# Ledger of designs, part 59: designed miniproteins, single chains, continued (3)

Each design is a single chain, and the fold is of that chain. pLDDT is the mean over its residues in the fold that is shown.

## One batch from the design tools (miniprotein)

Design m10040
Fold by ESMFold2-Fast:
Structure m10040 (fold): chain A 81 residues (1-81)
Amino acid sequence: MEEILKRFDELIDELVKLANEAEEKGKYSVAFRYLLLAHFIRQEVERMLKEGVSEEEAERRLKLFEDTVKQYKILAEEEIK
């Protein structure tokens, strides 16, 4: 479980870094979308910890968020020229 939680933290850190990079380029809408996604992931991690979900379920949710981040990056690349 601790390793999965660390991977969630790393994913959130990546989103914050991407948001900062987008903001530096004046792409405020892109930055906002990354920060919102980071916020939702943080809320989901808190819910998982309160619910006491299994490690298998936590890993499934992590993969879902990793895929979501990948989609956000693809969309952002079209706007960050």
Scores: mean pLDDT 82

Design m10041
Fold by ESMFold2-Fast:
Structure m10041 (fold): chain A 77 residues (1-77)
Amino acid sequence: SRAEEIDAFYAAQRPAAEAELAELLKRGEITEEEAEYGRELVERAIEALKKYADDDEKANAVLKEEHAKLQAERAAA
């Protein structure tokens, strides 16, 4: 299924992405908070894409909604 294809694709990309985040953090280019925010945003995006894998328009709308929710949650904390 497309959800399985999305999961497999991002599973393959995660080690490289995580290594890059670790290097940026080690170099002081980003903060721990920025790294955590980025990881949380990516996980929410992957979950939305998997949930609406058969509807690109719906997946895109949910991605925008989840991004706005995450920003609001972080601002409220």
Scores: mean pLDDT 73

Design m10042
Fold by ESMFold2-Fast:
Structure m10042 (fold): chain A 83 residues (1-83)
Amino acid sequence: SESDKKLKERYLSIADTSLQIVKDALEAAKDDPDAYAWLSKVLEEIEKLVEQAKKSTDLNEIKELANQAQNLANEALKLAQKL
């Protein structure tokens, strides 16, 4: 349905925004080896979640994957703000 298509686009947008937040956090952490190593692992995990969400046809799965990506990005943002 049109509603389902818009919901999928919204969840994928959340996932893509989460990916960008972690990429920005990595740039901020470039001079902190421990923070950079952790954020690199978070980026790898979010990239995997985004790929799974893009391949899924299940809105509940896409929503859950987007929420997981957003939670990881929020943790990355909190770390970057302390640097």
Scores: mean pLDDT 87

Design m10043
Fold by ESMFold2-Fast:
Order: structure tokens, then C-alpha cells, then sequence
Structure m10043 (fold): chain A 79 residues (1-79)
């Protein structure tokens, strides 16, 4: 499994859904991308995508989800 390639694919899908105003859909794909980047060892990209997912979760009305995703990003930065 090429986690870097899968991370890119999910990031691109998330970006497209975000442009279409589907923030709930963009969150799902950004989270998938972040997880793939974590598996690939690209923690910087994983942090970025968890933060983008957190922002879009707030736009979708999911404050708890947004908080959880921001906490995950902070956890990765501290490791």
C-alpha cells in the first residue's frame, strides 16, 4: 500500500469537496489523507490536514469534531 499516494488522492478529493461547499465530505477525506500521511511518516502534512479538517468541521457545525481534530494535530506536533 502506497500511503503517500493514497494521502494525496484523499487530499485532492477533500479540496474538491471543499470548493463545492461540501464541508462534511471534505472533513472525511482530509482525515483519511492525514491518516495516510501519518502511516507514511509525513507528520507535517498530517498536522496540516487535521487542521484543515478541523476548520471545515466547524463550517459544517461540528464543534466537538473540530476540537478533537485540532487536539490530534497538536499531539503530533508535540511528538
Amino acid sequence: TDHLALGEEHREKGERLRREGDYAGSVAHYVSAARHYEEAGDLEKAVELYRLASEDARRAGGDETARTLEQRAQQLEQS
Scores: mean pLDDT 87

Design m10044
Fold by ESMFold2-Fast:
Structure m10044 (fold): chain A 88 residues (1-88)
Amino acid sequence: LKNGFSQLLSNDVSSVLGRLVAQGHGEKLLKMLKEGKDPDEIIDFIEEHATLSDEQRQDIRKIVEDPEGREQMIRLIEFMLRAIEASR
């Protein structure tokens, strides 16, 4: 599973998502992705909680605009949320 995500999700994007999930923002981000929010709304939400480089913003935009990339991002966040819950 993780190896498949690395084709569309860079280490930098995965690190940003990991920080958001660790800070308690993963569930809201997951809901926005599942509701089909625009890439700009997703990026704005992420930037409220993390500083993005121009490269990270562009990578996230490309992933969210691609239906397969969006699904992979959803799966990664779901995996991270379950891992955190299992460690509680």
Scores: mean pLDDT 76

Design m10045
Fold by ESMFold2-Fast:
Structure m10045 (fold): chain A 74 residues (1-74)
Amino acid sequence: SPMQQQLQQAQQKLNQMYDQVTQALLDGDSDRAIALLEEIQRFLGSLPPEVSQALTPTMQQRYVQMGEAAQRAA
């Protein structure tokens, strides 16, 4: 279905963006991490609510990974 295709594409893009945030945090590049998080917020805001809601488990998992990266950078 079009919704499933959009969800798959959104999940792939979101995971790639979060990987870039995690890498920026590990590199100590806080400015890049902030800019990438702003891009993620804009991306999520552009999606239909049904797609955004379905991404909640992905977002939760990635927030944990980002927290670990931030602790390692500190």
Scores: mean pLDDT 82

Design m10046
Fold by ESMFold2-Fast:
Parts: sequence; C-alpha cells; structure tokens
Structure m10046 (fold): chain A 94 residues (1-94)
Amino acid sequence: SGSSKKKKSEEIFKYSKDLILSELKKRGDEKEAERFKKAVEEKNVQELEKMKKKTKNPKMQIAIDIIIGYIKGDYDSVIAYGKKLREMQEQERS
C-alpha cells in the first residue's frame, strides 16, 4: 500500500540523514552539516543537488538522492536507492 511504502521510505530517509550527518561530522565539516540540516528542513532540493555534485563519495551521493526522493514524495525511488546504499555498505566491509 502507499502508506506502507511511505513508512519504509521514512525509515530509509532517517537512516540516510543520519549517515550524511555522521560522515560530515567525521570529516569536521560542521558548516556543511548545518547547511544540510537547513536544506532538509526547508525542503531545498536545489541546495541538496549542489551538495550531491560537490561530493565524490558514491555512497554519499546515493544518500542525498534518498533525501531528495523523500522530499519529492518519490517513495519508489527512495526504496530503490536504499537497497543500493545497503549493497554498497556490505561491499565496503567485504
């Protein structure tokens, strides 16, 4: 159902938001973390797309795509990107 997809997307969104914030804090990019939080709060897709272009980390790019997809209500894309993000994390630890 639509409600089931939305709930699953919300969980993937929260996970991806925490992942992005964790990676930015790990790099000492507190200003970028602040910009990211503001862009998510304001649903500023343009700013999130700029942040995606700035990162060279494919995992971060997918995590940002999840945030953008959730803001747009594209729950099918959020679920698909969530699977891809999980696969990349499993490969990173292998």
Scores: mean pLDDT 83

Design m10047
Fold by ESMFold2-Fast:
Structure m10047 (fold): chain A 65 residues (1-65)
Amino acid sequence: GMELAEAIAEEFLRLNGNTDPVTQRVALREAEEVVRLIEREGLEAALATLSPRAQEAVLRALEKV
């Protein structure tokens, strides 16, 4: 199955409509940071640090994995 960080990165890229390799790496790095925050502080605390659009992207990714 898809790793959670990769799923989150895909949803972030969908919000931006961008497939550039540099943007893909940035999105994956940001997604990995979100996953680490979820692991340390929990899902609710992690979501609270994000914009509403980013929260929706993370929740969509969680539904897909």
Scores: mean pLDDT 78

Design m10048
Fold by ESMFold2-Fast:
Structure m10048 (fold): chain A 80 residues (1-80)
Amino acid sequence: MSLEEKRQEVEDHLREVEKKLEQLKETLKPEEFRMKAAELLLETADYLLSHPELFTPEEIEEIKAFKEKVEKQLEEMKAK
């Protein structure tokens, strides 16, 4: 596939993620929403990192840092 097609797929994926986050925010309790949002954001970060050709090295570092931050937050939320 072309870079343009890959970029369009990523943009479409991000729009669906935003829509899903809005639905979750309206339907779930704040604690459940935070956990589900964190899981969805981690999946999204992994998806973005699977297309490194679409990003600068600096953007890749930012995505990785964001993923690490969200992973730590999710771990804390899952602590019983």
Scores: mean pLDDT 80

Design m10049
Fold by ESMFold2-Fast:
Structure m10049 (fold): chain A 80 residues (1-80)
Amino acid sequence: AMKKDFEKIDELLKELEKGKKEIPEKKEEFEKLEKELKELKKEMERRRGSSELEPLSKKYNEFFEKVKEFIKKAKEELKK
């Protein structure tokens, strides 16, 4: 579970870096999400081995979906 969650975070960080390069007008928003995602990764590492990790997985997945939706909308704006 933890390894897969870290893989998701690293994938999203890579997508945010690409987004900053392709959509510079959204740079500040991408930087904000990147900072939040790095904070989340630190929190997950701090809670490693905790029985609370599974309940927190739902909250983390909601945040991952929020980041993905933001990237999708930013790309849709570029398409117009």
Scores: mean pLDDT 71

Design m10050
Fold by ESMFold2-Fast:
Structure m10050 (fold): chain A 70 residues (1-70)
Amino acid sequence: KVIELLERAIKAAREGNVDEVEKIADETSKLGYDDVANMLRLAANYLKQGKVDMAIRILEKALELARLEE
């Protein structure tokens, strides 16, 4: 489920784990959730810049959108 992937991505982002967020983005894209996958890639870019708070905010917004589509 995309919600489980986003929860995992938020945890990885809190840990500064860029590679895991990028891996989750690829998994999300393979499931057909391209909009969410693009948000995950944007979050990974913020993490690469050391902007962990910005990355978390993007992922929380993605989670809110995903919850509305369940």
Scores: mean pLDDT 83

Design m10051
Fold by ESMFold2-Fast:
Structure m10051 (fold): chain A 100 residues (1-100)
Amino acid sequence: SSLTEELIKEYEEDIALLREALTASREEMLAILERLRQREKEMTKRAEEAGDEKSKKAEEGVIAAIDLAIEQARTDLAAARTMVRVIIHEYEEILEELKK
């Protein structure tokens, strides 16, 4: 469906942003993660407006992981990069499921 195609594109763009964060400086990583957080908040809002409680809860979990990565980036860039890799893997699994 067109909605599935749009969602696939959104996840592909989010993965690209996360991959940029892996090679970024601390300042650049924080800017990328904050942008990603705003994108995920918009997805959560769309899920809420659609009455999709399952998707809303899943997106809230992703936002929590991004918030943790932001906190870690301020004090331990290596730990933040490890968290970003975990988030990338989760998004790649979601993307593969959507493409089935």
Scores: mean pLDDT 82

Design m10052
Fold by ESMFold2-Fast:
Order: sequence, then C-alpha cells, then structure tokens
Structure m10052 (fold): chain A 85 residues (1-85)
Amino acid sequence: MISKEEIEKIKKIVEEWLNSPRFDLIPAKDKEPLKYYLIYRLLKENITDEKVIRAILNSSTPLALLAVPKEERDKLAEEGKKIVE
C-alpha cells in the first residue's frame, strides 16, 4: 500500500525533474499533465524508492513513456491527479 507521504515525495521528485533546464522547451501548460502522467506510471509499477525514481527519470525510460499518444497520456494524467490530490 502506497502512503500519502510516499505519493507527495514522488510528486516533488517529478516536479523538480520537469522544472529542470533539460525541459525548458516543453510549454508550461504541458508540464502539469506530464507530471501527473509520470506519477501515475511510477505508482502503478509500485516504484516508490527515491533512488530508483531518479535513475528512471534520468535514463531513456521517460522518452519511451512519452511516446504514448497524447490522448492516452492526458487520460492517465487525470488518474494521477486524483491519486495525488
């Protein structure tokens, strides 16, 4: 069972990653859905360890996750938002 504290920790890590200079080309309006989408994927795979999350986010894995169609990403982002908020 994933605690609210673990969910908040994951949210912070993903927010820090998306707000890094690496993603300055992503419009601010698209960063919020991407944040919740990534949180949803991490939670569904039961990935809660900070080191593992940071390793995944800094690998090529996020590029494969972002290859999912926008409509599907937006749907999963809404589910992620419900879990976080």
Scores: mean pLDDT 74

Design m10053
Fold by ESMFold2-Fast:
Structure m10053 (fold): chain A 55 residues (1-55)
Amino acid sequence: RFRVALADFAAFVAALPSGTYIVDLIDPATGAINRMRVTVDRKRKLVVVESLARL
């Protein structure tokens, strides 16, 4: 499971190989954590982001 600051999320996703990942996105201003499923398909140039839970 990955933990990524909100400001770094776009760069993090851009570096990921194809696959499905669980990512805990952290807002440093509030400490809020949003758990997301990120599916990357480089062949189709597709990224799907689904919110799973607020922690």
Scores: mean pLDDT 77

Design m10054
Fold by ESMFold2-Fast:
Structure m10054 (fold): chain A 79 residues (1-79)
Amino acid sequence: SVLDELGKYIAAGRWDAALALIEAHREELAAQPEEVRRLLEVAKQRLAEAPSNPTLGQSAEEDQAGAQRVVDALEALLA
């Protein structure tokens, strides 16, 4: 499902893929606010951890920027 794939991308730090999936499925995700809140909490945790545990092959700055964009996109779905 879209939610399962989005969760996997967030867990793996694949921020561009996560953002693309959010944009492609915006209406479907907005209809599931509880699941979006759950994914938002995971993304926020990844953002907080990025300075000490960045995604392999990314700088801490790149990982933080990617995670922040995903957090912002998920928060926008809940507004």
Scores: mean pLDDT 82

Design m10055
Fold by ESMFold2-Fast:
Structure m10055 (fold): chain A 94 residues (1-94)
Amino acid sequence: SSEAEEIKKEAIEILEEVKKLFPEYASQIDRLIEKIRNVDLNNMEELLKELEEVGQFVAWVMLEHNAPEELKNKLLSRMKEILERAEKLVKEQK
């Protein structure tokens, strides 16, 4: 699915932005990027699961570092949109 490919791309872009802001998490972020890249496009449930893990990680980093509200809202809103799109694909692929 082209939509699934776009979701993967956008999730990786968010992770790369977080890595630029918080380079101490580079190894953890690279692992999450690899997991997203390796998701089989026939398994949208696995994509959703990996995106949920990414969303939890981003939220935790924002909280741990007392990130500015504007930055936190921007990144978490982008994650929410990606998660909602992935959930829709799970429902459509079944």
Scores: mean pLDDT 87

Design m10056
Fold by ESMFold2-Fast:
Structure m10056 (fold): chain A 86 residues (1-86)
Amino acid sequence: SAVVEQLEEEFREILRSKGFDEETIERYVEEFRAALSLLPTDEQIRKYGGKVLELLRESEPTELEVDIAIGVLYIAGAVEKTFPKP
């Protein structure tokens, strides 16, 4: 998905700007991609993925805080995939 690819690039740029190394960035990108893949629509991918990027851009996150942000996104995506609204 072009939306996922764009969010992945923005995510890489944000983490790089915050001083994360390339190995750590690619590990987080893989997890971010997995979390986004659970969201059923491009609109939801833009909304939830974009919110994670906004939070990271506006803060100085630790590795733990990045992991928590992705974990919350993963839970949100799993809920949307498992219990879709009619």
Scores: mean pLDDT 83

Design m10057
Fold by ESMFold2-Fast:
Structure m10057 (fold): chain A 99 residues (1-99)
Amino acid sequence: MSPLRRRALEAEVEAAMYRMRYAVLKRFEPDDPEALEEAIRALEKAIRALEEAIRALEEAVAAGELDPAEGEREIANLRRQIEEYRREIEELRAELERL
């Protein structure tokens, strides 16, 4: 595995770990203001990790270590996840304001 592809994979794993933390908090502590704030922070960290994965994939394509079409598809999928997480953060902030 190329160093850039490995960096992208490690960043995606980190994002998945933060997403799991968010899911646990929403399932078990949905009406706790402190848990909602922690869930928001977890999604913000997941977004940062996905942005790092995108940068690593862009560098891998530029270096010829990743097929451009495959890279574009993977980057597009990660950008869609970031948009979804941003929407979830907005919903969590609205929930926190209603408590």
Scores: mean pLDDT 84

Design m10058
Fold by ESMFold2-Fast:
Structure m10058 (fold): chain A 89 residues (1-89)
Amino acid sequence: GLTDAEVKDAVADIYAAVALNDIRQGKDPQGAVELLKKAAELAFESGNEAALQRLRDTVREMADLAESKGFTEAAEQLRKLAEEIEKRL
């Protein structure tokens, strides 16, 4: 069966995927930031370094995407989140 760490990693991946879709649609950039913060919390709790590295890279790409769409506040928050994830690696 799935361990607690595996469940947390899977849920973090789902939150990241939903956040990416939200930023692509331009529907709720602040909601996307909050989903990625939740994904980071779950990844920190899982202790999975590979999951944290993947999430860091995704958050960096999403920050660039948000900035390209004019979501300056969301882009700044995502850059800070990526820096926080990097510090935990």
Scores: mean pLDDT 85

Design m10059
Fold by ESMFold2-Fast:
Structure m10059 (fold): chain A 67 residues (1-67)
Amino acid sequence: VNEAGRRSAEAARRAAEAGEPAAAMTADYQGKLVGGGELAAEMSREGAERAGHPEAAEWGIRGAKLG
């Protein structure tokens, strides 16, 4: 994973922790474009689980796949 992929993963995680599925979706999609989509999905999921918003991470990931 390159730096752009890591940044996208971190953004997805933070958005999921804040309960912002749209932002998580955008970050995950950008991560996929630079080869970091799997890392973004994993970090978003873990971040949301720790913050108590597991549904936010899942929603963002699904949205990114549809877009």
Scores: mean pLDDT 59

Design m10060
Fold by ESMFold2-Fast:
Structure m10060 (fold): chain A 70 residues (1-70)
Amino acid sequence: SVEELQRHARRVIEEAEKLKESDPDRAIQLLVDENRRLSSAYPSLSPEDRKRVIKMMGELNHKYLEILAS
């Protein structure tokens, strides 16, 4: 379900946040892998669920850029 996709993505963002100082390469890899996973699910979703996934992909990308800028 999209709720499970959202919960998983939020946990990935939390894990990346914890890793960003000690292992930034691992943090980046987690965010990239999660974005790829959401992209794979995207075509099968309803229009409303697609909006929710796009928002989560935006949050993943924002965290990715924060880590790169550090």
Scores: mean pLDDT 87

Design m10061
Fold by ESMFold2-Fast:
Parts: sequence; C-alpha cells; structure tokens
Structure m10061 (fold): chain A 92 residues (1-92)
Amino acid sequence: SEKEKKELAKKAEEKLKELGISERERQAIVHLYLQELVKEGREEELRERLENKSEEEIIEEVLAELAKDEERFERLVKEARERVEKAEEAAK
C-alpha cells in the first residue's frame, strides 16, 4: 500500500542517517539501484512503475524497495561510498 511504501522508505532513510550517509552517497545509492534493474532486464517494468513520478517520488520508491532487500541495500551502500570516495580522490 501507499502507507506501507512511505513507512519502508522512512525506515531506509533512518538507516542511512545512522550510517552517516551523505546526500551525495544517498543519490549514488538510488542511481546504482536503477542501473542494476536495467542490467537485470527490468527496464520496462521500472519505467511503467515510475511513469509520471517526480524525482522525490522515485527516490521514495527505490528506498522502500531497498528496505525489503537487506543484502542489496548493504551492497549498494558499500558501492556508493566507494564510488563517492573515488570521485573525490580524482578531483584532487
């Protein structure tokens, strides 16, 4: 339900805050998740589900799904941190 999606997204946001995830890392997590769905051949499914949604609504949908998939969530947090760190190193 819509209420359950918002509650799951809020739980994911709280976990990110506890882990000290920056806004840049949060954006990277969302981007990486969407890229994985495309690679898995779920691009059309994702497009239909997110059609006519705002950027913030898309982020909420992604975080709600990650709250249900602990292994994927933890892996993407690690990848996002490594990606942001590498980007900052390259900028020096």
Scores: mean pLDDT 80

Design m10062
Fold by ESMFold2-Fast:
Structure m10062 (fold): chain A 68 residues (1-68)
Amino acid sequence: MLSKEEALEGIKRLRERLPDLPEAVREHFEIVIDSLEKKVKEGKLNETDSKILQTALALADRLEARLA
């Protein structure tokens, strides 16, 4: 499971990627980010949430590469 610090860093990196993504995809990612950020703040982040964050980061990287 990601630590609070690792999760916050991942969320920050994902937010930095948002401007480079299509609006529809960005909107979906914003929902995921907000959910994860709330869970981190509440100390309720679990292994599934950690995997979701890692998957979202990987997907953002792939989408950015396809738009370049």
Scores: mean pLDDT 76

Design m10063
Fold by ESMFold2-Fast:
Structure m10063 (fold): chain A 80 residues (1-80)
Amino acid sequence: MAESLSPLEKKVLLALYSAGEQGLSSQGLAHALGVSQSTVTKALNNLEKKGLVEKDEKTGKYVLTPKGRAVAEELLAQEA
């Protein structure tokens, strides 16, 4: 299930999994991962196209979809 994800996309999914239902903003993810906000935004756009994340327009935060949560749990099983 996690195949075809870049290393950054995998890190974004794991960071959002750790944040839980509240999610993280693109700026929060950039700070947490030590990358530029532009880099995170590109990864988030790709993950959103794959149906793995969604943006709450009211808060500006990104959260995992049910599919994204399943992929993040699979990544934890593979990388632990």
Scores: mean pLDDT 79

Design m10064
Fold by ESMFold2-Fast:
Structure m10064 (fold): chain A 66 residues (1-66)
Amino acid sequence: SALEEQIARALAELRRLLREEGLSEEQIDTIIALVQAGRIDEARALALRLGAPGAVSALHELARLL
């Protein structure tokens, strides 16, 4: 569906931004798992603690799509 495609693209963009901010693949996978579980506030808090403030806007947009 169009929504599933939008969510997939938004998740791919979130992964890209987290990598640009210097997070490890393990840290990225943890944040993505929290997002997919609907635990957006925890995902945001973790991203900020790990030094990825540039990903916060993408997390906010994913919250609106989910």
Scores: mean pLDDT 87

Design m10065
Fold by ESMFold2-Fast:
Structure m10065 (fold): chain A 70 residues (1-70)
Amino acid sequence: SAEDVKAEIEILDILYESLKMALSQLSESDRQALIDSALEQLKKLVEKYKDRPEVVAHIEKIIKELENLK
């Protein structure tokens, strides 16, 4: 449902904000390693959510934002 999609996106936003907070506390090398790990996991999530295009679009937006931090 639309309500379920909204809840999933809100959870993704909370997790992404937590990730950004963690990144701000790390050394340069640890920051890059965490970004690489997060990108790998997010790309796997795109395949898992392939039947939910709004969730996929939101994950891909996060991927783009993380790639811009490299």
Scores: mean pLDDT 85

Design m10066
Fold by ESMFold2-Fast:
Structure m10066 (fold): chain A 72 residues (1-72)
Amino acid sequence: MKEADELYERALKAAEELEKITPDFGKKQVEEIKKRVDELYEEAKKNGKSGLERLRQLVDAIEEAVKAAKES
């Protein structure tokens, strides 16, 4: 469960950073991403390894999006 908590914290930090660098027209997409993170975090807590893998993939995608946005 610690791993799910750590991924959730990473996702929240990445989403916060994404929101900070995203213009107003992108705020709805960031809110949708945050909702998806919450959903996958609950799934990881219930389904263990398979849920963790889904959450990890989303975290990686958000972190990559932040990196791409900062390099643009």
Scores: mean pLDDT 77

Design m10067
Fold by ESMFold2-Fast:
Structure m10067 (fold): chain A 78 residues (1-78)
Amino acid sequence: MDRAEAMREQLRAMGVEVDATDEQLATAQEIVEEVLREHPDASPEELAELVKRRLLERGFPEELAEAVGRVVRTTLSR
């Protein structure tokens, strides 16, 4: 639940409304954490693209994958 809520809050803060289940949002947050751990030296842009690709590979909708990638890019650019 905490992971799903964290992702939903970040999407809302960016003005993005996406129809996604708590399971999808929790999985997206897990993928973000995995990518960050595997690629600690990657730029925010590279991390965003890697996250988006992994979500698409797992069958997530393109709109949701793009939105999550944007969250990663925005959050890590500060």
Scores: mean pLDDT 78

Design m10068
Fold by ESMFold2-Fast:
Structure m10068 (fold): chain A 114 residues (1-114)
Amino acid sequence: MDEEALQKIREAFDKDPSLEEKARELAERIAERVMEELERRFPELAERARYPVYVAALIAARGYLTGDKEIAEIALRIGVETMRELLLQQGVSEEEAREIAEVTREVIEEELEE
């Protein structure tokens, strides 16, 4: 379903290797903002979410840096869903994983909409 978007991201990064460093820096900034919000709303779950949040931020950042709005939207969805699956694998409840994923999506959208 999302193979074409992931292929477009790969093609963009293969053509411009500097995008990988930009994606990492952008993802780190976004993840920090998400973690601040999660520590406020879910203080006992925030540490468990740290890696899943970084994964979501990195996928979203890579999509955004392609300059293609449709690819950016698909990448954000893939990132948030991947994060949710990682949280469930760590034993976070479906309800808590959904709420953390929703907060993460909102913060990423806010940071990328300028």
Scores: mean pLDDT 85

Design m10069
Fold by ESMFold2-Fast:
Structure m10069 (fold): chain A 71 residues (1-71)
Amino acid sequence: MEELKKKIEEEAKKKAKEIVELIRNRREEIDSDPVLRAIYGPLLKLPEEEQLEAAYKLVLQELEALAELEA
């Protein structure tokens, strides 16, 4: 169980960085697409320093919820 939690945390950190890079590089595309805006818009409204932490928490919660459903 502990090894799984550690892997989830590592994956969440990696995915959070990928999401932050995606929203920063694709900001115009995200703003133009209603679906992408709904998903990533809240992250874009945050200061850059808070975006990484918010993305990490979001991904971590999603991965933990998926792990609980498989239990």
Scores: mean pLDDT 74

Design m10070
Fold by ESMFold2-Fast:
Structure m10070 (fold): chain A 104 residues (1-104)
Amino acid sequence: MEEEEARRKALRILARIYLMVEQGVSKEEADAIVEKLTDEEIEALLGPQTVARVRAGIEAAKRIGSPEAFVEGLELLADSIPEAMAQGPEGRADLRAFVAALRA
């Protein structure tokens, strides 16, 4: 996978996670919203710190020859969000802490 393609995919996955965690939308709604957004709108939604962390993550994954594995790991995390949100206040707090840490 090209580095730029991996970066764009990772940012869109994190945008879906952000929408599910912060706005409480369903996975289907998050997917539909993100599909309509431009790359610039995705980066604006996530903020500069999240964009910088994704860039660093892709560079780290590239050094071990697996930028695809980084993207796949994020997809697995995104797929787990609905179940984690359903676990109640503790699960939601943990996910919000994760999103806040990315934006810090």
Scores: mean pLDDT 79

Design m10071
Fold by ESMFold2-Fast:
Structure m10071 (fold): chain A 79 residues (1-79)
Amino acid sequence: MEAARLYQQGKHDEALALFEEEALEHPDEGVRISAVVSLAAWFYDDPRTYPILKRVAEEDPSERVRELARYLLTLVKRP
């Protein structure tokens, strides 16, 4: 996954931007799930993470992904 590779290279802003794109826009449900989990795991204390996960929880076409995002919102830092 490209976003994970960028994170490992210390390119955290670029990694977050790609995880945001994957979480909100990717056609594959599995990729969106991977992206929201990675955002919560690696960017839990970043103030940009909460609004991204909130948008996924409200807008994702899959109830499974929305439910996961709602759960992950309880684990990340609120702005």
Scores: mean pLDDT 83

Design m10072
Fold by ESMFold2-Fast:
Structure m10072 (fold): chain A 93 residues (1-93)
Amino acid sequence: SSSNRQQAQQLLQQARQLIDQARQALQQGDVSSAIRQIRDAIQLVQQALSLDPSLQGQVSDIYDRVSQIYRDMGYYDTSDNLDRRSQQLRQQS
């Protein structure tokens, strides 16, 4: 519904803000805060998909951003797993 789509878009906007905050935390050397913010962002993304599955493309873009942050931290296996999830979402759309 239009209401579910609006709620899902708000959740995705909050997730993007958390990812931006995570990048800022990493620039300041605060890896623990960055990881927490990324985990919170992923939870919001999952809630958004539950409300509107048609947002798979936007969710895939968010996973790509998270993957890059983990790669920047040197967590290559985690980054690769997120890239795979992003690709799976694109194939389902």
Scores: mean pLDDT 85

Design m10073
Fold by ESMFold2-Fast:
Structure m10073 (fold): chain A 84 residues (1-84)
Amino acid sequence: MAEVTVVEEVEVPEEAAEAALRAAQEKGRDMLASNPLVREVRVERRGSRVTVTVTAVGEPDAAFQAAVDAAAEMVRAIREAAEK
């Protein structure tokens, strides 16, 4: 078993940062529910900056792919909420 953590950081307009945070949190919940390899998601906001952290556990390649895919979906939700 491997534990893989992926961290992504997204800059958004400050006025969109709260909406982006909420969108990432909602998508993170979906990823936890839909992918058994995704063990933990964290979302943090600092001003115009939203940070996503995804931890996946499993076979090394599968855990890496699960963490990357979940983080990418959460980043997509951030960009959509920020109208990008």
Scores: mean pLDDT 85

Design m10074
Fold by ESMFold2-Fast:
Structure m10074 (fold): chain A 71 residues (1-71)
Amino acid sequence: SVDALLEQYAQKGADAGRQNADLFIQDQEKAGKPLSPAEREALIQDMAAKGAAVGRHGAEQVLEERARAAA
């Protein structure tokens, strides 16, 4: 289903967002500016949510393009 596909790409986007958050946290540590546990959790949640939105949007755009081409 369309909803299952959108959710799949939202999950992939969320995973990428979490990975990017981890890289940023590591870079801040190396810069001598470590984040608190609360700041790390907030960043991970924010980046996961943004990643999910990007993944879902990308999948929606592809589906809209295909629907237009099929019409």
Scores: mean pLDDT 88

